# Designs tried in a protein design run: designed miniproteins, single chains, continued (2). Part 83

Each design is a single chain, and the fold is of that chain. pLDDT is the mean over its residues in the fold that is shown.

## One batch from the design tools (miniprotein)

Design m6872
Fold by ESMFold2-Fast:
Structure m6872 (fold): chain A 71 residues (1-71)
Amino acid sequence: DLKEKVEELAELVKREADELIKTEPKEVAIKGLEYAIPVLEKALEEVPEELHGPLEEAIEYLKKKIEELKK
């Protein structure tokens, strides 16, 4: 089930981002999140439009966290 796998990936991405922010120095966390975004955006190109929601939300979550860390 592709829908289930996309939702699982989105949740995994958010969990890993939170863990990275919690455990790593700020600069390392920012770099990790900035690196992840292009990879996830590329993954969206290969997923049907109707399944984009969870992964787009995860990407937006990472962008928000990067902005928060830079302040």
Scores: mean pLDDT 83

Design m6873
Fold by ESMFold2-Fast:
Structure m6873 (fold): chain A 101 residues (1-101)
Amino acid sequence: SREDIEKTLARMEKQLEEDQKRLDKLESVKDTLSDFQQGELRGAQDTIDRTRELLRQLRDLINNPKTSEQQLVNQLIRTQMELMAASGGVFVVERGYQREQ
């Protein structure tokens, strides 16, 4: 339902905010990261930025009463996949940093 999609969107927005906070912490120590890890950090930020745009687009679709439920579901699935990639990217950088400490 549209209500369930709105609740899922709110949870995804919260997850992205937490992922951004984790990434900001890594960004604060970026000068201690290897060139490879700095590349992974940039890649994680790019995925977060793309996911944020997809969440904004999903919010716009929800606010448009002419949007079909199928369009909402398709955008939701795409956004969930991108969010998983964003969270995974942050995890990879964090794990790399911890191994070198």
Scores: mean pLDDT 85

Design m6874
Fold by ESMFold2-Fast:
Structure m6874 (fold): chain A 89 residues (1-89)
Amino acid sequence: ERRALAEEIAAKYLALSREVAKKEKSLDPAEVEAAFAEVEARRPQSIARLSELSLEDLRKLLELLDKKVEELLKEGKITEEQAKAILAL
């Protein structure tokens, strides 16, 4: 189902992006929180756009996203707990 894959991709992408942003010491924490609150408010629109992609494209995007989580974990940009939580979404 395209919608289910789109929801999973949106959830994982948002969670991953938030955790990476929280590790950036040069970013204002209040600005990061405000930006992610805005992105979260737009999540239904993001899911709608993703749902326009083919099932094959959505599966490939999900595979790339899961791969990116593993890469960021190896780079030390997210913790093992954060990676497990994101991959379990």
Scores: mean pLDDT 76

Design m6875
Fold by ESMFold2-Fast:
Structure m6875 (fold): chain A 81 residues (1-81)
Amino acid sequence: VQLSDEQLLHLFRSLIEKEAKDIIEEVKKGEKVDIEAVKEKIKESLTNYARTVHGASDELVEEIRAIIDEEYKKAEEEIKK
């Protein structure tokens, strides 16, 4: 059964939220995390999966990138508190 674009976005959002939370926990433990580098790695990984396995359109790929940017922005703001 092939995932719909909406199902893929839901799955990726959940994964992105979990990864962002894990980064917050690592930084709070005193680990040196290059948040920007981690964000770019997850963008590359998820967009490559979307293109090569799911057959995603450029529009869907850009939506995935936007979700990653939003969740990582929220994580960075949480770390600053």
Scores: mean pLDDT 80

Design m6876
Fold by ESMFold2-Fast:
Structure m6876 (fold): chain A 81 residues (1-81)
Amino acid sequence: SVIDELVAVLKSKGLPEAAENLRKYIEEVLSKLSEEDRKKVEELLREAVGRLKQAKSIEEVEQVLMEFVHRVLEIEEEAKK
């Protein structure tokens, strides 16, 4: 799964705790969303994994994760309506 790829990439960058916390967060978000909104989150996950594979520093990893979480929060806010 794309979530497993995300976790593997983060662990390879020396961030196992962040990887497990993010897995739990994403699984919780997906459990609350419609099938259509789940596909949007999965697209964002694929984009984030691609960007993380190219990241050269911890600061770049943090920026990618912050942007990903921000975009997921926007989907959650729109889904509440």
Scores: mean pLDDT 84

Design m6877
Fold by ESMFold2-Fast:
Structure m6877 (fold): chain A 96 residues (1-96)
Amino acid sequence: NPILEAASDLVALSVLNPELQDEAVELARRLAELLRNKGPPEEIVEVLERLLKITEEIEKWIEENSENTPGLNLEAALETLEYIRKVLEEELEKLS
């Protein structure tokens, strides 16, 4: 499931900002539950919008902290975030 894979990848990247990690984990879990149970589209949209916000916040954190994060592959991290954003935005468009 590309949406669940994108949410999982976001959770993995959220380790770079622990303040966002707990929220990302809870949102990914809720998304998996909603998709498994064919939950209301409105609730799926809410979770996807919150995941997109976290994606934007992690992207900003990486851009602001790349100089102080030795060993971070900045290009790969930003490419993964762009992929996550694309998957989440495409699903939001289908549900709108």
Scores: mean pLDDT 82

Design m6878
Fold by ESMFold2-Fast:
Structure m6878 (fold): chain A 77 residues (1-77)
Amino acid sequence: MEKKIDEQLRKVAELTKQGAPAEEVRAALDPEAKERALEALRRLMEREGLTEPFGETVHEATVLASGAQIYLEEKEA
């Protein structure tokens, strides 16, 4: 189970380096992987004092990419 999620998040990082569109990045992530990436991003935002709702769509592509990287760092740490 972890291997599948880890692989998807790694693919997302590669896609963003290749300049893939946000929709393609979204399609590469399963719902569970998206939730975990967003959860990691929420933790980072709270630590920085950013407590605004995601419902306002803050650059969705950036949100997904940042969340994925944060999740991978927390998992490795």
Scores: mean pLDDT 64

Design m6879
Fold by ESMFold2-Fast:
Structure m6879 (fold): chain A 80 residues (1-80)
Amino acid sequence: SRTVVVSGTAPPEGRPGDWVILLDEQGNVLASVLIDEEGRFSETLDDVPSDLTSVKALLARDPLDPSSVIAEKTVPLTDA
């Protein structure tokens, strides 16, 4: 396992206070991250398997409401 940082900028549909939900390749939730006042997010993931090289990021208004998901992106992982 390893520690990795996932970071990015919200798309035009996203705004501060929206959430980024990070999923592994099986669709398991790794983290839910709040978008900051600059429209950016950053999350440190611990105990990441060595063979996991990317995550799926979902943009959502509410991380508990699947109908609030408005965008998705694949994010490559960088070691912390």
Scores: mean pLDDT 77

Design m6880
Fold by ESMFold2-Fast:
Structure m6880 (fold): chain A 68 residues (1-68)
Amino acid sequence: APSDKEIDLAVFELAVATYVAEAVSAGKITPEEARKLADETLKRIQEAIDAGNFEEARKIVRDLGKKL
C-alpha cells in the first residue's frame, strides 16, 4: 500500500491538476502556462511534504485555487 505521504501527495496532485485544467477550459491560462504552473506548484508542495509541513502544502493548493 502507498505511504500516507504518497497518498497526501496524490491528493494534492489531483487538486492542482483540477484547478489548472479548469482554468485552461475557462480560457484563463494556456495549456503551456498550465503545465509550468502545475510543475512549479507541485515542486513547492513536494518540498513542504518532505519537510513535514502539511499546513504549508494545503496553503499552496488554496493559494493556487484563489489565483485561478
Scores: mean pLDDT 81

Design m6881
Fold by ESMFold2-Fast:
Structure m6881 (fold): chain A 79 residues (1-79)
Amino acid sequence: EPLPSREELEEQIEELRAAGAEPEFLELAERAAEVALKVTREQIEKAVEELKPEAEKRPSSRENTLEMLRRTLELADEL
């Protein structure tokens, strides 16, 4: 499956907003869309795999999830 277009990503963000997503989550979704337009799916998957051991050590909390998402996007952008 190819990476979504900019228009598709904007539509997905609008759907999240309509569903009542938190502003912080919307900010991360917009960041994820920008990274998805700049990097390949394989680079994103590699970043997720690189951070998987760290994610497994952290308890499942909203703050830890948001931090791991930010780190994943940063790493994907650097790859």
Scores: mean pLDDT 66

Design m6882
Fold by ESMFold2-Fast:
Structure m6882 (fold): chain A 75 residues (1-75)
Amino acid sequence: MEEVEELLKKVEEGVKRIRELYDAGAPLQQIRDAAREVAEAASELMEKSTDPEVREKAIGLVQEAARLLREAEAR
């Protein structure tokens, strides 16, 4: 249960970091690496969590990370 909370926090912080990197004009590779970490943490969270609210939030955060990565690649 503590692991699920830590994974959700990691996903939230990861998405925030992706946004900060995107806004700062960071190299695409750094944004890709951050997006991969978010995807890995979200995958683990989805395997460990049975809470629908937590799962929905994780899905939304992963979609936001994917959108930011796509926008960064379009630069």
Scores: mean pLDDT 82

Design m6883
Fold by ESMFold2-Fast:
Structure m6883 (fold): chain A 83 residues (1-83)
Amino acid sequence: ELVREFTTTILNEEGKPITYKNTIKVTEDGVLEYEAVNLETGETSKGVVKDGKVVSSSSFPLPKGQTSSIEEQLLKLYELVRS
């Protein structure tokens, strides 16, 4: 089973860096599970991709106007992991 953990840092609308811990798991049937944890607040965002489609996604605590790109990021990640 493939498991990856990494941190990312984004800037909020005030220019403050917000750090996330990201976890990617791929099951033996090819389902990708993604979890991002905001290390300041403890809020979590999750996404699930199966057969190249997002089947579940929660809102990410991103700057305004960035949330719609998360489904695209999940799909790109799914393709990279399966390739």
Scores: mean pLDDT 66

Design m6884
Fold by ESMFold2-Fast:
Structure m6884 (fold): chain A 69 residues (1-69)
Amino acid sequence: SVAPEDLELLARNEAGELYRVETELGVARVLREKPGVTSPESLEWGVLEVADAVNLVVDHPELTRARAA
């Protein structure tokens, strides 16, 4: 489960690389994060698989709308 206020989802793959998922109006983008993420919170959040993160965003368009509001 993710908080409706959190619109940036992070996922970690098998190699430990972080992916950032950005949403806008129900559209999700998956971006590969470079090493040395600035935010410790980003590192903690990056336990979810990339596919699961994208699926979560697609199933929860409210996350994108919450950012707009």
Scores: mean pLDDT 42

Design m6885
Fold by ESMFold2-Fast:
Structure m6885 (fold): chain A 83 residues (1-83)
Amino acid sequence: MEEVRKKAEELFDKYDTEGGVISKEEFIKAVVELGKEYGIDEEKARFQAELLFKKYDKDGDGKISKEEFIEAVVDFLKRYGIK
């Protein structure tokens, strides 16, 4: 789990062009990229990313914070039995 959190943090920093938040499009790309590393196909990762973005974008502004991103990524990988 801690290794997953570190990977999520590094991945967030890679897509963070807005100073501490990422867009829905960047979020989906990041989740797809991470999913591929764990053998999750792009279509499944994209579908889960859409659901997770809606769940973790609590204020509905179309952007996700670093903390929300890390929790979304942990939730995503747990759905596929990864710790």
Scores: mean pLDDT 77

Design m6886
Fold by ESMFold2-Fast:
Structure m6886 (fold): chain A 95 residues (1-95)
Amino acid sequence: DPIAEEMRKYLETKEVPPTSPDAPTTVGEPTPESEVSVSISDPEFNELMKELAANATPEEITEIMKEVREMVLAGKSTQEILDFLRKRIEELKNR
């Protein structure tokens, strides 16, 4: 299958372990394609995700990630997503 062969080459050049989307529903929704995992390579976003993981339960993280993903799909800017995460984290810290 030429498509399968091309996909193999793509995975090798990307050097991405196929463990990132180990769960097909990473945000509790069917994600058709690895590419649909929130694709924000921003150090600030990663720092906020770490802070969220320290202050939130797994179920809260899943809900927030779902909202973040919906914002990404709706075309929200990275800054709006970061502001949303900061607000949510502060609410969790002050509950």
Scores: mean pLDDT 64

Design m6887
Fold by ESMFold2-Fast:
Structure m6887 (fold): chain A 57 residues (1-57)
Amino acid sequence: GAAARAIAEAAGGGLEAGEAVLRLGRQAGKSPEETVRIAREAGSGSGAGARLAVLAG
């Protein structure tokens, strides 16, 4: 959806990568909007994934 596309754009990856980051955000208890913010601040899909993994425990 729109959140996955926003994450893909912010991270420089494709839609599939954006959806993977969005799923990690959900597992970490983050809303789609919060996951988009984390992706923008990280500037990469791998950076966003690492931050979300730490938050998930």
Scores: mean pLDDT 73

Design m6888
Fold by ESMFold2-Fast:
Structure m6888 (fold): chain A 88 residues (1-88)
Amino acid sequence: SISLISELIGEILRLIGSLLDGRATQADVDTLRRAIALAKQLLDQGDDSAKKFVETVVRLGEELLTLSTDPALRAELEALIAEARELL
């Protein structure tokens, strides 16, 4: 679905914005969670681009993890990255 792809690109652009700002926050955890949910929907629909989106989301999550010193935030990011990797 073009609508799902557009929504997922929007979430990815938000994560890129956070990386450029050099800070990871709870808002980024929520954005990453939404991006993973959208990528799962694309996988379920058999979208050929879905795997590349999952790989992109994993990479962005890993970069956000490098910016965080909060143990609770790091734990949430690590759990979401692990969840996304299981989709590959």
Scores: mean pLDDT 88

Design m6889
Fold by ESMFold2-Fast:
Structure m6889 (fold): chain A 74 residues (1-74)
Amino acid sequence: SELEELLEKRRKLGREIADRLLSALYEEFKREMEKFGLDVEAFEEAVRRGDAELVSKMFGEVLRKRVEERKKEE
């Protein structure tokens, strides 16, 4: 269907934009991990392996440290 082809092109463009945005956010997240003294190499290896549990744990630790730094300023 011609409509299905148009929807597929729309989805492809959306994925390309999302991929670029996510890549930028991923690099910024790694910089934050380094700032907090977290193991960036272990995080990259977990992402490479698709270890969602370890990635989620490390993400949660960065969020926790962000909250702790904010509390120090209050």
Scores: mean pLDDT 75

Design m6890
Fold by ESMFold2-Fast:
Structure m6890 (fold): chain A 77 residues (1-77)
Amino acid sequence: SVVKSYVQALLTDSSAPFKLAYALKEGYASDEEVLEELRLLLEEKGAAVVPKLQELVGYLKSFGREDLAQQVEQLIE
């Protein structure tokens, strides 16, 4: 899955938060599928994922996806 690959790259590729936000902006990935994979990654890796999710939130806001940025912020809280 393209979605799973982008989400898994958040811990290994410094550009992954930008790439994932861009894919979501362009509609290359489903909001629902991404949120599900992010929740699973957060459950598996815990606090180590939080800085990467914060970077993702920043890029989503910059791309006008404030709706999705808010949903990602809710996963961290």
Scores: mean pLDDT 85

Design m6891
Fold by ESMFold2-Fast:
Structure m6891 (fold): chain A 95 residues (1-95)
Amino acid sequence: SLEEVKRRALETLREMKELFGDKMTPEQKARFDELIAELEASEDVDEMIEKLNEIQKLFTEVVKSTELTPEEAVRFTALSLELAGIQYELELLKR
């Protein structure tokens, strides 16, 4: 269950990177890659939740600083909701 939730998180983040990677500054891209690597290496639910929150903050900053097409905006919303669902599933695994 935890491994499956982590796999889905990493898959969703890869899709987000494909959509927004070219819109990131070099510093944002380096931070994003660092956070993904930390999430992938983590075996602690609390740390995974923390890394997902940091990634969400980074993506919010990227979106605020760039123009998205209507299709990109819809895709971003869908991927953000998927990450929120994954974070909720991680919270349930703690309880």
Scores: mean pLDDT 82

Design m6892
Fold by ESMFold2-Fast:
Structure m6892 (fold): chain A 65 residues (1-65)
Amino acid sequence: QPRLRTIRVFVPADRYTAEQGIAAVKAAIDEAARRFGLEYRVVEIKVTYDPERNLIEIEATVEVR
């Protein structure tokens, strides 16, 4: 049955863009799937800016079979 997994990455907003953060999350998902022989689908990517810490949070939800 399908299983949902969440991956979170925090990047400093003064040094990285949201696009770069999204690319890093996708690369991490691809590496994990390849390493463990898993099928996956990206269901959602949520981007949140934290102004207090000046961080970009990239949260990816993936469906793994």
Scores: mean pLDDT 78

Design m6893
Fold by ESMFold2-Fast:
Structure m6893 (fold): chain A 72 residues (1-72)
Amino acid sequence: SSQNRQYLLQVAESLRHAADTGPGDPQPLLDAAKALEDVAKNGSDEQQKKAVDLVKQGLAPKKLAEELKSLL
């Protein structure tokens, strides 16, 4: 569980960095980062594992945020 939490927080940090350094609208990246942080902090071990699986599917940030919000 702590391994899954750390992974989700690392992905969130990477998305925040991409939002800060990339061109265009940062909002979808920031929304996905916040959703990952929310699951890492408030989610159960099973919800965190499902979030890791969602990240590994390579979804676009907007879709990733929507799916993550459905876990909580």
Scores: mean pLDDT 87

Design m6894
Fold by ESMFold2-Fast:
Formats: structure tokens, sequence, C-alpha cells
Structure m6894 (fold): chain A 84 residues (1-84)
């Protein structure tokens, strides 16, 4: 799970210019939830793909850091609901 946390953090920092501390906190929250609910590696990969796609859509957006994180969080929640 440390690898997934690093990949999410890297995407948020590099593509969305989110501060590292904020990105790491967000990534930790996602990873901790997936571990608690015992999501499979395949399900974790789908969550990562959702984050990658949403980050790509938001990369040129003038939204605040908070608004970008809300958009990513909403996409993650929808994907989690589809996997259940």
Amino acid sequence: MEELKKEITKLLVEKLKIPEEVAESFAKSVVDYLEEKKFSKEQQEKILETIKKKAEELKDSKLSVGDKLVEIADAVVLTIQELL
C-alpha cells in the first residue's frame, strides 16, 4: 500500500500542483480506507486509474487546491460505489 500512496501523492503534486503535505494526507486517507475495507489489488488499480483520469482532466483547470481535491474525492467515491 505504500507504493499506491506514493503514486497518488506524485500524481496530485506533479499534475495538479497540490502541496506535497496536502497530497500525502489525501493519499493516506484513500489508502487507509481501501486497506480497512480489504479492497483487492484489482480494485485498488481501478481507484488509481480514476485518480489518473481525473487529474488529467483537471491539470489545466484554474480551480483552487481544495476544489481540485473535492473533484478527485468525488470521483474516488463514485468508483468505490461501483466496486461494491
Scores: mean pLDDT 83

Design m6895
Fold by ESMFold2-Fast:
Order: sequence, then structure tokens, then C-alpha cells
Structure m6895 (fold): chain A 114 residues (1-114)
Amino acid sequence: SKSKELEQLIRKKVTEGKLLKKEEIEEALANLDEDSVAYHDVLLFKYRVFGWSDEELLELMKKLVELGFDGRVVELLRLATERGAPEELIEEMISLVPEEMKEAVRAAIERAKA
């Protein structure tokens, strides 16, 4: 009950572009299921606000692909492109994407560059 209510509240805040404090982000990540969509939406929000390492981006990409979160895979690549991630890193991230998604991912990246 409480976990589901927290998940719903956090998803709403992230979707509405509302800023979460670092303490709220850390509390959410500690209390959400690591395999949930909500957990990964909080991680994407954290990286959008506080930045990321190359290793953190690649590990998040692998996890999103493994869980089949296709929409978040596209969003992560768009975010990385918009924030000026190196082309080599973007290509490495694309290499982790299933073949059937590569066209959609490439289209999203080109739109983010425009």
C-alpha cells in the first residue's frame, strides 16, 4: 500500500518535471523496487538534475534494455544527446539496444540534435 502510493506520487512528480530534492531522490531509490519503472524514472531524473558518469549511463542502459523498458531506453539516449555526451559514448549505448529498436533510437537522437 505505502510502497504503491510512493511509486505513484514519485512517477507523477517526475512526469510533471517537478524538482525532487537530493534527499527525496535518495529516499525514493531506497524504498522503490529496483526492477520497477518508477525506480528507473527516479534514476533518469537524478541523472538529468545531478549528472552522470559514463559507467552509470552504460549500466542504466543495460538494465533498461534487460527489463524491456523501451520508452526509457529512448529517453536515456535523448537525454544523453541533449546534454552533449561524447559521440563515442552515444554509439556504445546504441550498441546495447536491440536491433529492432535501433531505427527508433536513431530517429530520437537526430531529433535531439536539431
Scores: mean pLDDT 78

Design m6896
Fold by ESMFold2-Fast:
Parts: sequence; structure tokens; C-alpha cells
Structure m6896 (fold): chain A 73 residues (1-73)
Amino acid sequence: SHHDEAVRLLSEAARAAKEAGESEEALNYIDKAGAAAMSGDTATALRYAKKALELLKSEEAKRLIEEAMKALE
């Protein structure tokens, strides 16, 4: 499902962001996006994913968030 794909991508984004030394605020937004995606709340998941994307500096983490947002539509 779109939500399963988004959850996987958000989990990978969280790992990439942690490895890149991203801010706790950015990591928290990724976690909130993942929780919303798991519950099927697409609007909330997209909101938090966008907030994470604004804070992220890692190109790898940004790409994974963008893919997750595309999966959520």
C-alpha cells in the first residue's frame, strides 16, 4: 500500500538523517510523519514530512523524504 511504502521510506530517511548528524527537531518531524503514515493519516504525514524537508541538509535524507511524500501523495 502507499502507506506501507511511505513508512519504509520514512524509516530509511530517519536512519540516513541520524547518520548525517541532522538536528533532533528534523528527526522528530520524520518520526511524527512515520507515525501518521502508519495510522493512515496522510495529511498529517505530509505536513510533518514537509517540515522535516525544510530542516534537512543531507541530500540522501531529503531524497528519501521526497520519495515518501510522493508515495503518500
Scores: mean pLDDT 86

Design m6897
Fold by ESMFold2-Fast:
Structure m6897 (fold): chain A 92 residues (1-92)
Amino acid sequence: MEKEKKIEELRKMKEEAEALRAEFAAKAAASAPGSAEYEAWALLSAAFLDLVELLEETIEAIKNNDPKAEELYEEALKRYEELLARYKALLA
C-alpha cells in the first residue's frame, strides 16, 4: 500500500533527476571550456547523477524491506530539494 506509493514517487523523482542530469550535461558541453558556467553545470550534472544512484538504492531498499529504507528515503528527499534549490539559484 504505502510502500508502492513511495516507490512510484521515487521512480518519478528518478526520471526527473535523470532528465535534469542530461540537460545539465548538455548545457556544460555548450558552455565555453574552463568557464565558471561550464563548471556550474558540470557540478550540477555530477550531483544529479549521485542523486539518481541514491534514488535507485532507496527504491531497492524499500522493495527488499531493508531496515534502512526509511533513512534512505528521507535522505533522498532532502538531497532532491537541496539540488533543486541550487538549480533555481543558478537561474537567478
Scores: mean pLDDT 83

Design m6898
Fold by ESMFold2-Fast:
Structure m6898 (fold): chain A 108 residues (1-108)
Amino acid sequence: SALEERLNRLLAEAEARMADLSARMQALEQQIAAGQLTVDQARAQLDALRAEYREIMAVMDEADQVYNQIEKPSREQKERMRQLAIRATAIGIDLAGLDFEIELLERK
């Protein structure tokens, strides 16, 4: 159905963007740990990551709306939605952790 195709596209977009965001967050964490960034540079990168996270959450909100319109979602669609929700929560926690690391860098 058109709704299932739309859901699958939104899930694929959210999954791809979340994987990219996670890689960029890991790179930022490594650069902070290595002392390679000024506070301003680290804050600018974190702001960009937070902006991308908000956009991914908007894609996930649209996916949830489409999911709720499907009478019989597949087990795969249910599992993908569940995994994305878990991943989004973990990324939110990690972003807060990066903010804390930058604050510690500023206090040195």
Scores: mean pLDDT 90

Design m6899
Fold by ESMFold2-Fast:
Parts: structure tokens; sequence; C-alpha cells
Structure m6899 (fold): chain A 68 residues (1-68)
């Protein structure tokens, strides 16, 4: 699913744990605690709006984003 694919992308891009989490938060407008909960799986669903903000902050073009 898109949320799992985004989490895998975050792990691949930033490692475990993400070292640029605060920068990602500032760029995406999503709070650090919220991103951390998505990354750790405490929140199993990432809303599409939040996914788009995170992907935009990471500079991922739409055609390279995870499949639905």
Amino acid sequence: DPATATLNYLRARFGRPPTTLSELSERSGVSVPTITRYFTGEIPHIPRETLERINDALGVPAERRPPP
C-alpha cells in the first residue's frame, strides 16, 4: 500500500532512525512526533495529503512515487 511504500522509502533515504527528521518536518509542515509515529508504525495509515507533503519535501516526482 502507499503508506507502507512511503515508510520503506523514508527508511531507505534517511536510514534507521531518520537523521533528518526535523528537516523533513520543517519542509513538509508535518510535525516531528507525527512523522515519528508514521515511521514507527504507531499510526498505520498516512493520509494522502500527508503522503504528498512528505513526498514533495523529499523531492520525489509524482511518477516515481510508490504505486497505489
Scores: mean pLDDT 62

Design m6900
Fold by ESMFold2-Fast:
Structure m6900 (fold): chain A 75 residues (1-75)
Amino acid sequence: SLEKVRETLETLDLDGLLTVFRRAIQEGDEETALLALELMVEKGIDDRQLEDLLALARRAGMERVVERIEEYLRR
């Protein structure tokens, strides 16, 4: 369930969340990708890393993830 996914992700550091985000993109799991992104932003991911994640989301065609990253990069 998404609730159990959130509980697991909240135990991870930034590198762990990045790994989950990349796997979610590869698997087409948009909900998990958005959740990992939210937690990475809360943990202070920098704009350079966000730009890298944006490129991954664009290549995967995940429009909701692309939009959310663009929102974070706009301030």
Scores: mean pLDDT 86

Design m6901
Fold by ESMFold2-Fast:
Order: sequence, then C-alpha cells, then structure tokens
Structure m6901 (fold): chain A 89 residues (1-89)
Amino acid sequence: KAKEIVEEFKEELRAVVALAAADPERAATELVDALGELMPLVEAMKRGIEEAAELTIKKLESLPDATEEHIEEVRRAAEEAIAELDRLA
C-alpha cells in the first residue's frame, strides 16, 4: 500500500509538470482569472506540491509497511517537480 501511494504521487506530479510544460499560458487561462492576480499559477502549483507531499508523508507515517525509503521518494519527487516548474517559469 505504501509503495502504491508513492507511485500515485509521482504519477500525479508528472501530470502536473507535463501540463505546465505543454502550454503554460493556456493552462493558466481560467485559473489566472480567479487566482492569478493574487497568486501566479506556478507559485500556486509549487505550494500545492509541497502540501501534497506533506500530506502524503503523514499518510505514509501512519502505515506499518511504510519505510524511510518511501518517505524519501516522496520528498525527492516533490523537489524534482518544483525544480522542473522553476525551469519552465
């Protein structure tokens, strides 16, 4: 179960990064109207990734089959996704 949670998180991050890379202007259109003035889309995505990683780690910590390696994978995946968003910005 812990491994499945880590893989799902990594898959979700890949989708987020791919969306940002494909067309950042188009991806932001509707969200910018509601949020862009107060929070740029890229910054909102980074915060979302950080929060998702924190929640995922807390979930893993509650599982008896979770290892330190699983937690480390979540942290690294989040760091890599944030770095990729910074590169795209």
Scores: mean pLDDT 68

Design m6902
Fold by ESMFold2-Fast:
Structure m6902 (fold): chain A 85 residues (1-85)
Amino acid sequence: DELEARARELEERYEKNPEDQEVAKEIYEVYKEWYKANKSKVTSLSEEQLKKLEEAFEKVGRLITEEGLPPEEAVERVRKELDAE
């Protein structure tokens, strides 16, 4: 709940100031912490699927930190790659 509220606050701030790369990076870190806190909910996934999710998070982080993509675009791109398998 608090992490989700924090993520929404940061998303709103980013929409108002899209050039603020520090806010974009903080959004990614909050989502990463949320995933770690809720990792037990994905234990029903196979070990291969869990590895793919971990790799997906690494790709999102790289797109944000190295290529400067907005978090929403980075997540959407990686999500489409996962859906395509």
Scores: mean pLDDT 67

Design m6903
Fold by ESMFold2-Fast:
Structure m6903 (fold): chain A 60 residues (1-60)
Amino acid sequence: SSLLDTLSEEQQRLFRTLFEAADSDRDGTLSDAEIAAIARALNLPVARVRQIVAEYQASL
């Protein structure tokens, strides 16, 4: 099961949009600042978003 599945459909869509925007190098890697920005936009704890990012990167 995906950690993304624990989010609303709107949050999942927003996450994908923000991840693609932050991953400008297309290497699937995000900085701590980019993860923090996504967490703020989704209104989630940074630790939670870091877990989602790690799982999402593994699926690329």
Scores: mean pLDDT 78

Design m6904
Fold by ESMFold2-Fast:
Structure m6904 (fold): chain A 70 residues (1-70)
Amino acid sequence: PALVGTGTATPGARVTGTSGPGAAEVAVEVRGQRATGLAPAPEGVASFTLELEDPETGAVATGTLTRVDV
């Protein structure tokens, strides 16, 4: 099982905030204005929130990961 989702971000955005278990293991890929995140899904965790910062402008966007059984 994994937490997977998409949000909005600019290319080059970096994860600056996470909420939930496994925050240190979140991997995020940014393409255009879309960010795709992946994290291990601990038992009992249905969703996970990310904050992504554009390194050029400092703008912050949010995204959500939801649990999938893979």
Scores: mean pLDDT 61

Design m6905
Fold by ESMFold2-Fast:
Structure m6905 (fold): chain A 79 residues (1-79)
Amino acid sequence: MEEEAIELLNKADSSGKSLEVLKEFLEERGIKVSVSEEDGVKVLTIESPYFEEKDLDAIAKALKELIPEMEKVILKKTK
């Protein structure tokens, strides 16, 4: 699933619809995705049981690079 999600992000970035494609892909697989806007800042929150704690920082950094329209990314590991 992780490799598939990363491949989808790369594909979505190429199409200019990275956020929309990512949200649909993850929600279909039971991963909760929410987008909010606070003081003109777009915030992306992803909640998933599939994240390993050691990988959260790397995933957050990759998402910020692949989805530049999201100024803040929050990752939550669900049990």
Scores: mean pLDDT 64

Design m6906
Fold by ESMFold2-Fast:
Structure m6906 (fold): chain A 87 residues (1-87)
Amino acid sequence: SLLDEIKEILEELLKKAKELAPDMPEEVLQRMEEAIERFLEAVEKKDFEAAERHAAELATLLLQYPETEELVVEKMRELGKLLREME
C-alpha cells in the first residue's frame, strides 16, 4: 500500500540520518520521532495539509545537520510523490 511505502521511506530516512549524524542529541531524535508520528497520523486521517507541515518540521530538524541535506532532499521528494498519489 502507499502508506506502507511511506513508512518504509521514513524508516530508511531515520536509519541513514543516524548513520550520517551519529552525534545527534537525544532531544533532536525525540523531536524527529514526534514529527514522524504526527505526519503518519495526518496521512492516516487524509489531512494532507497537516502531513506536509509535519514533513517540513522533520526536514527542518534534520537540516541542522548539513551532512543529511542530500538524504532529506531525496526522501522528501519521494514522500511528496506518494502523498500526491493518495490525493
Scores: mean pLDDT 85

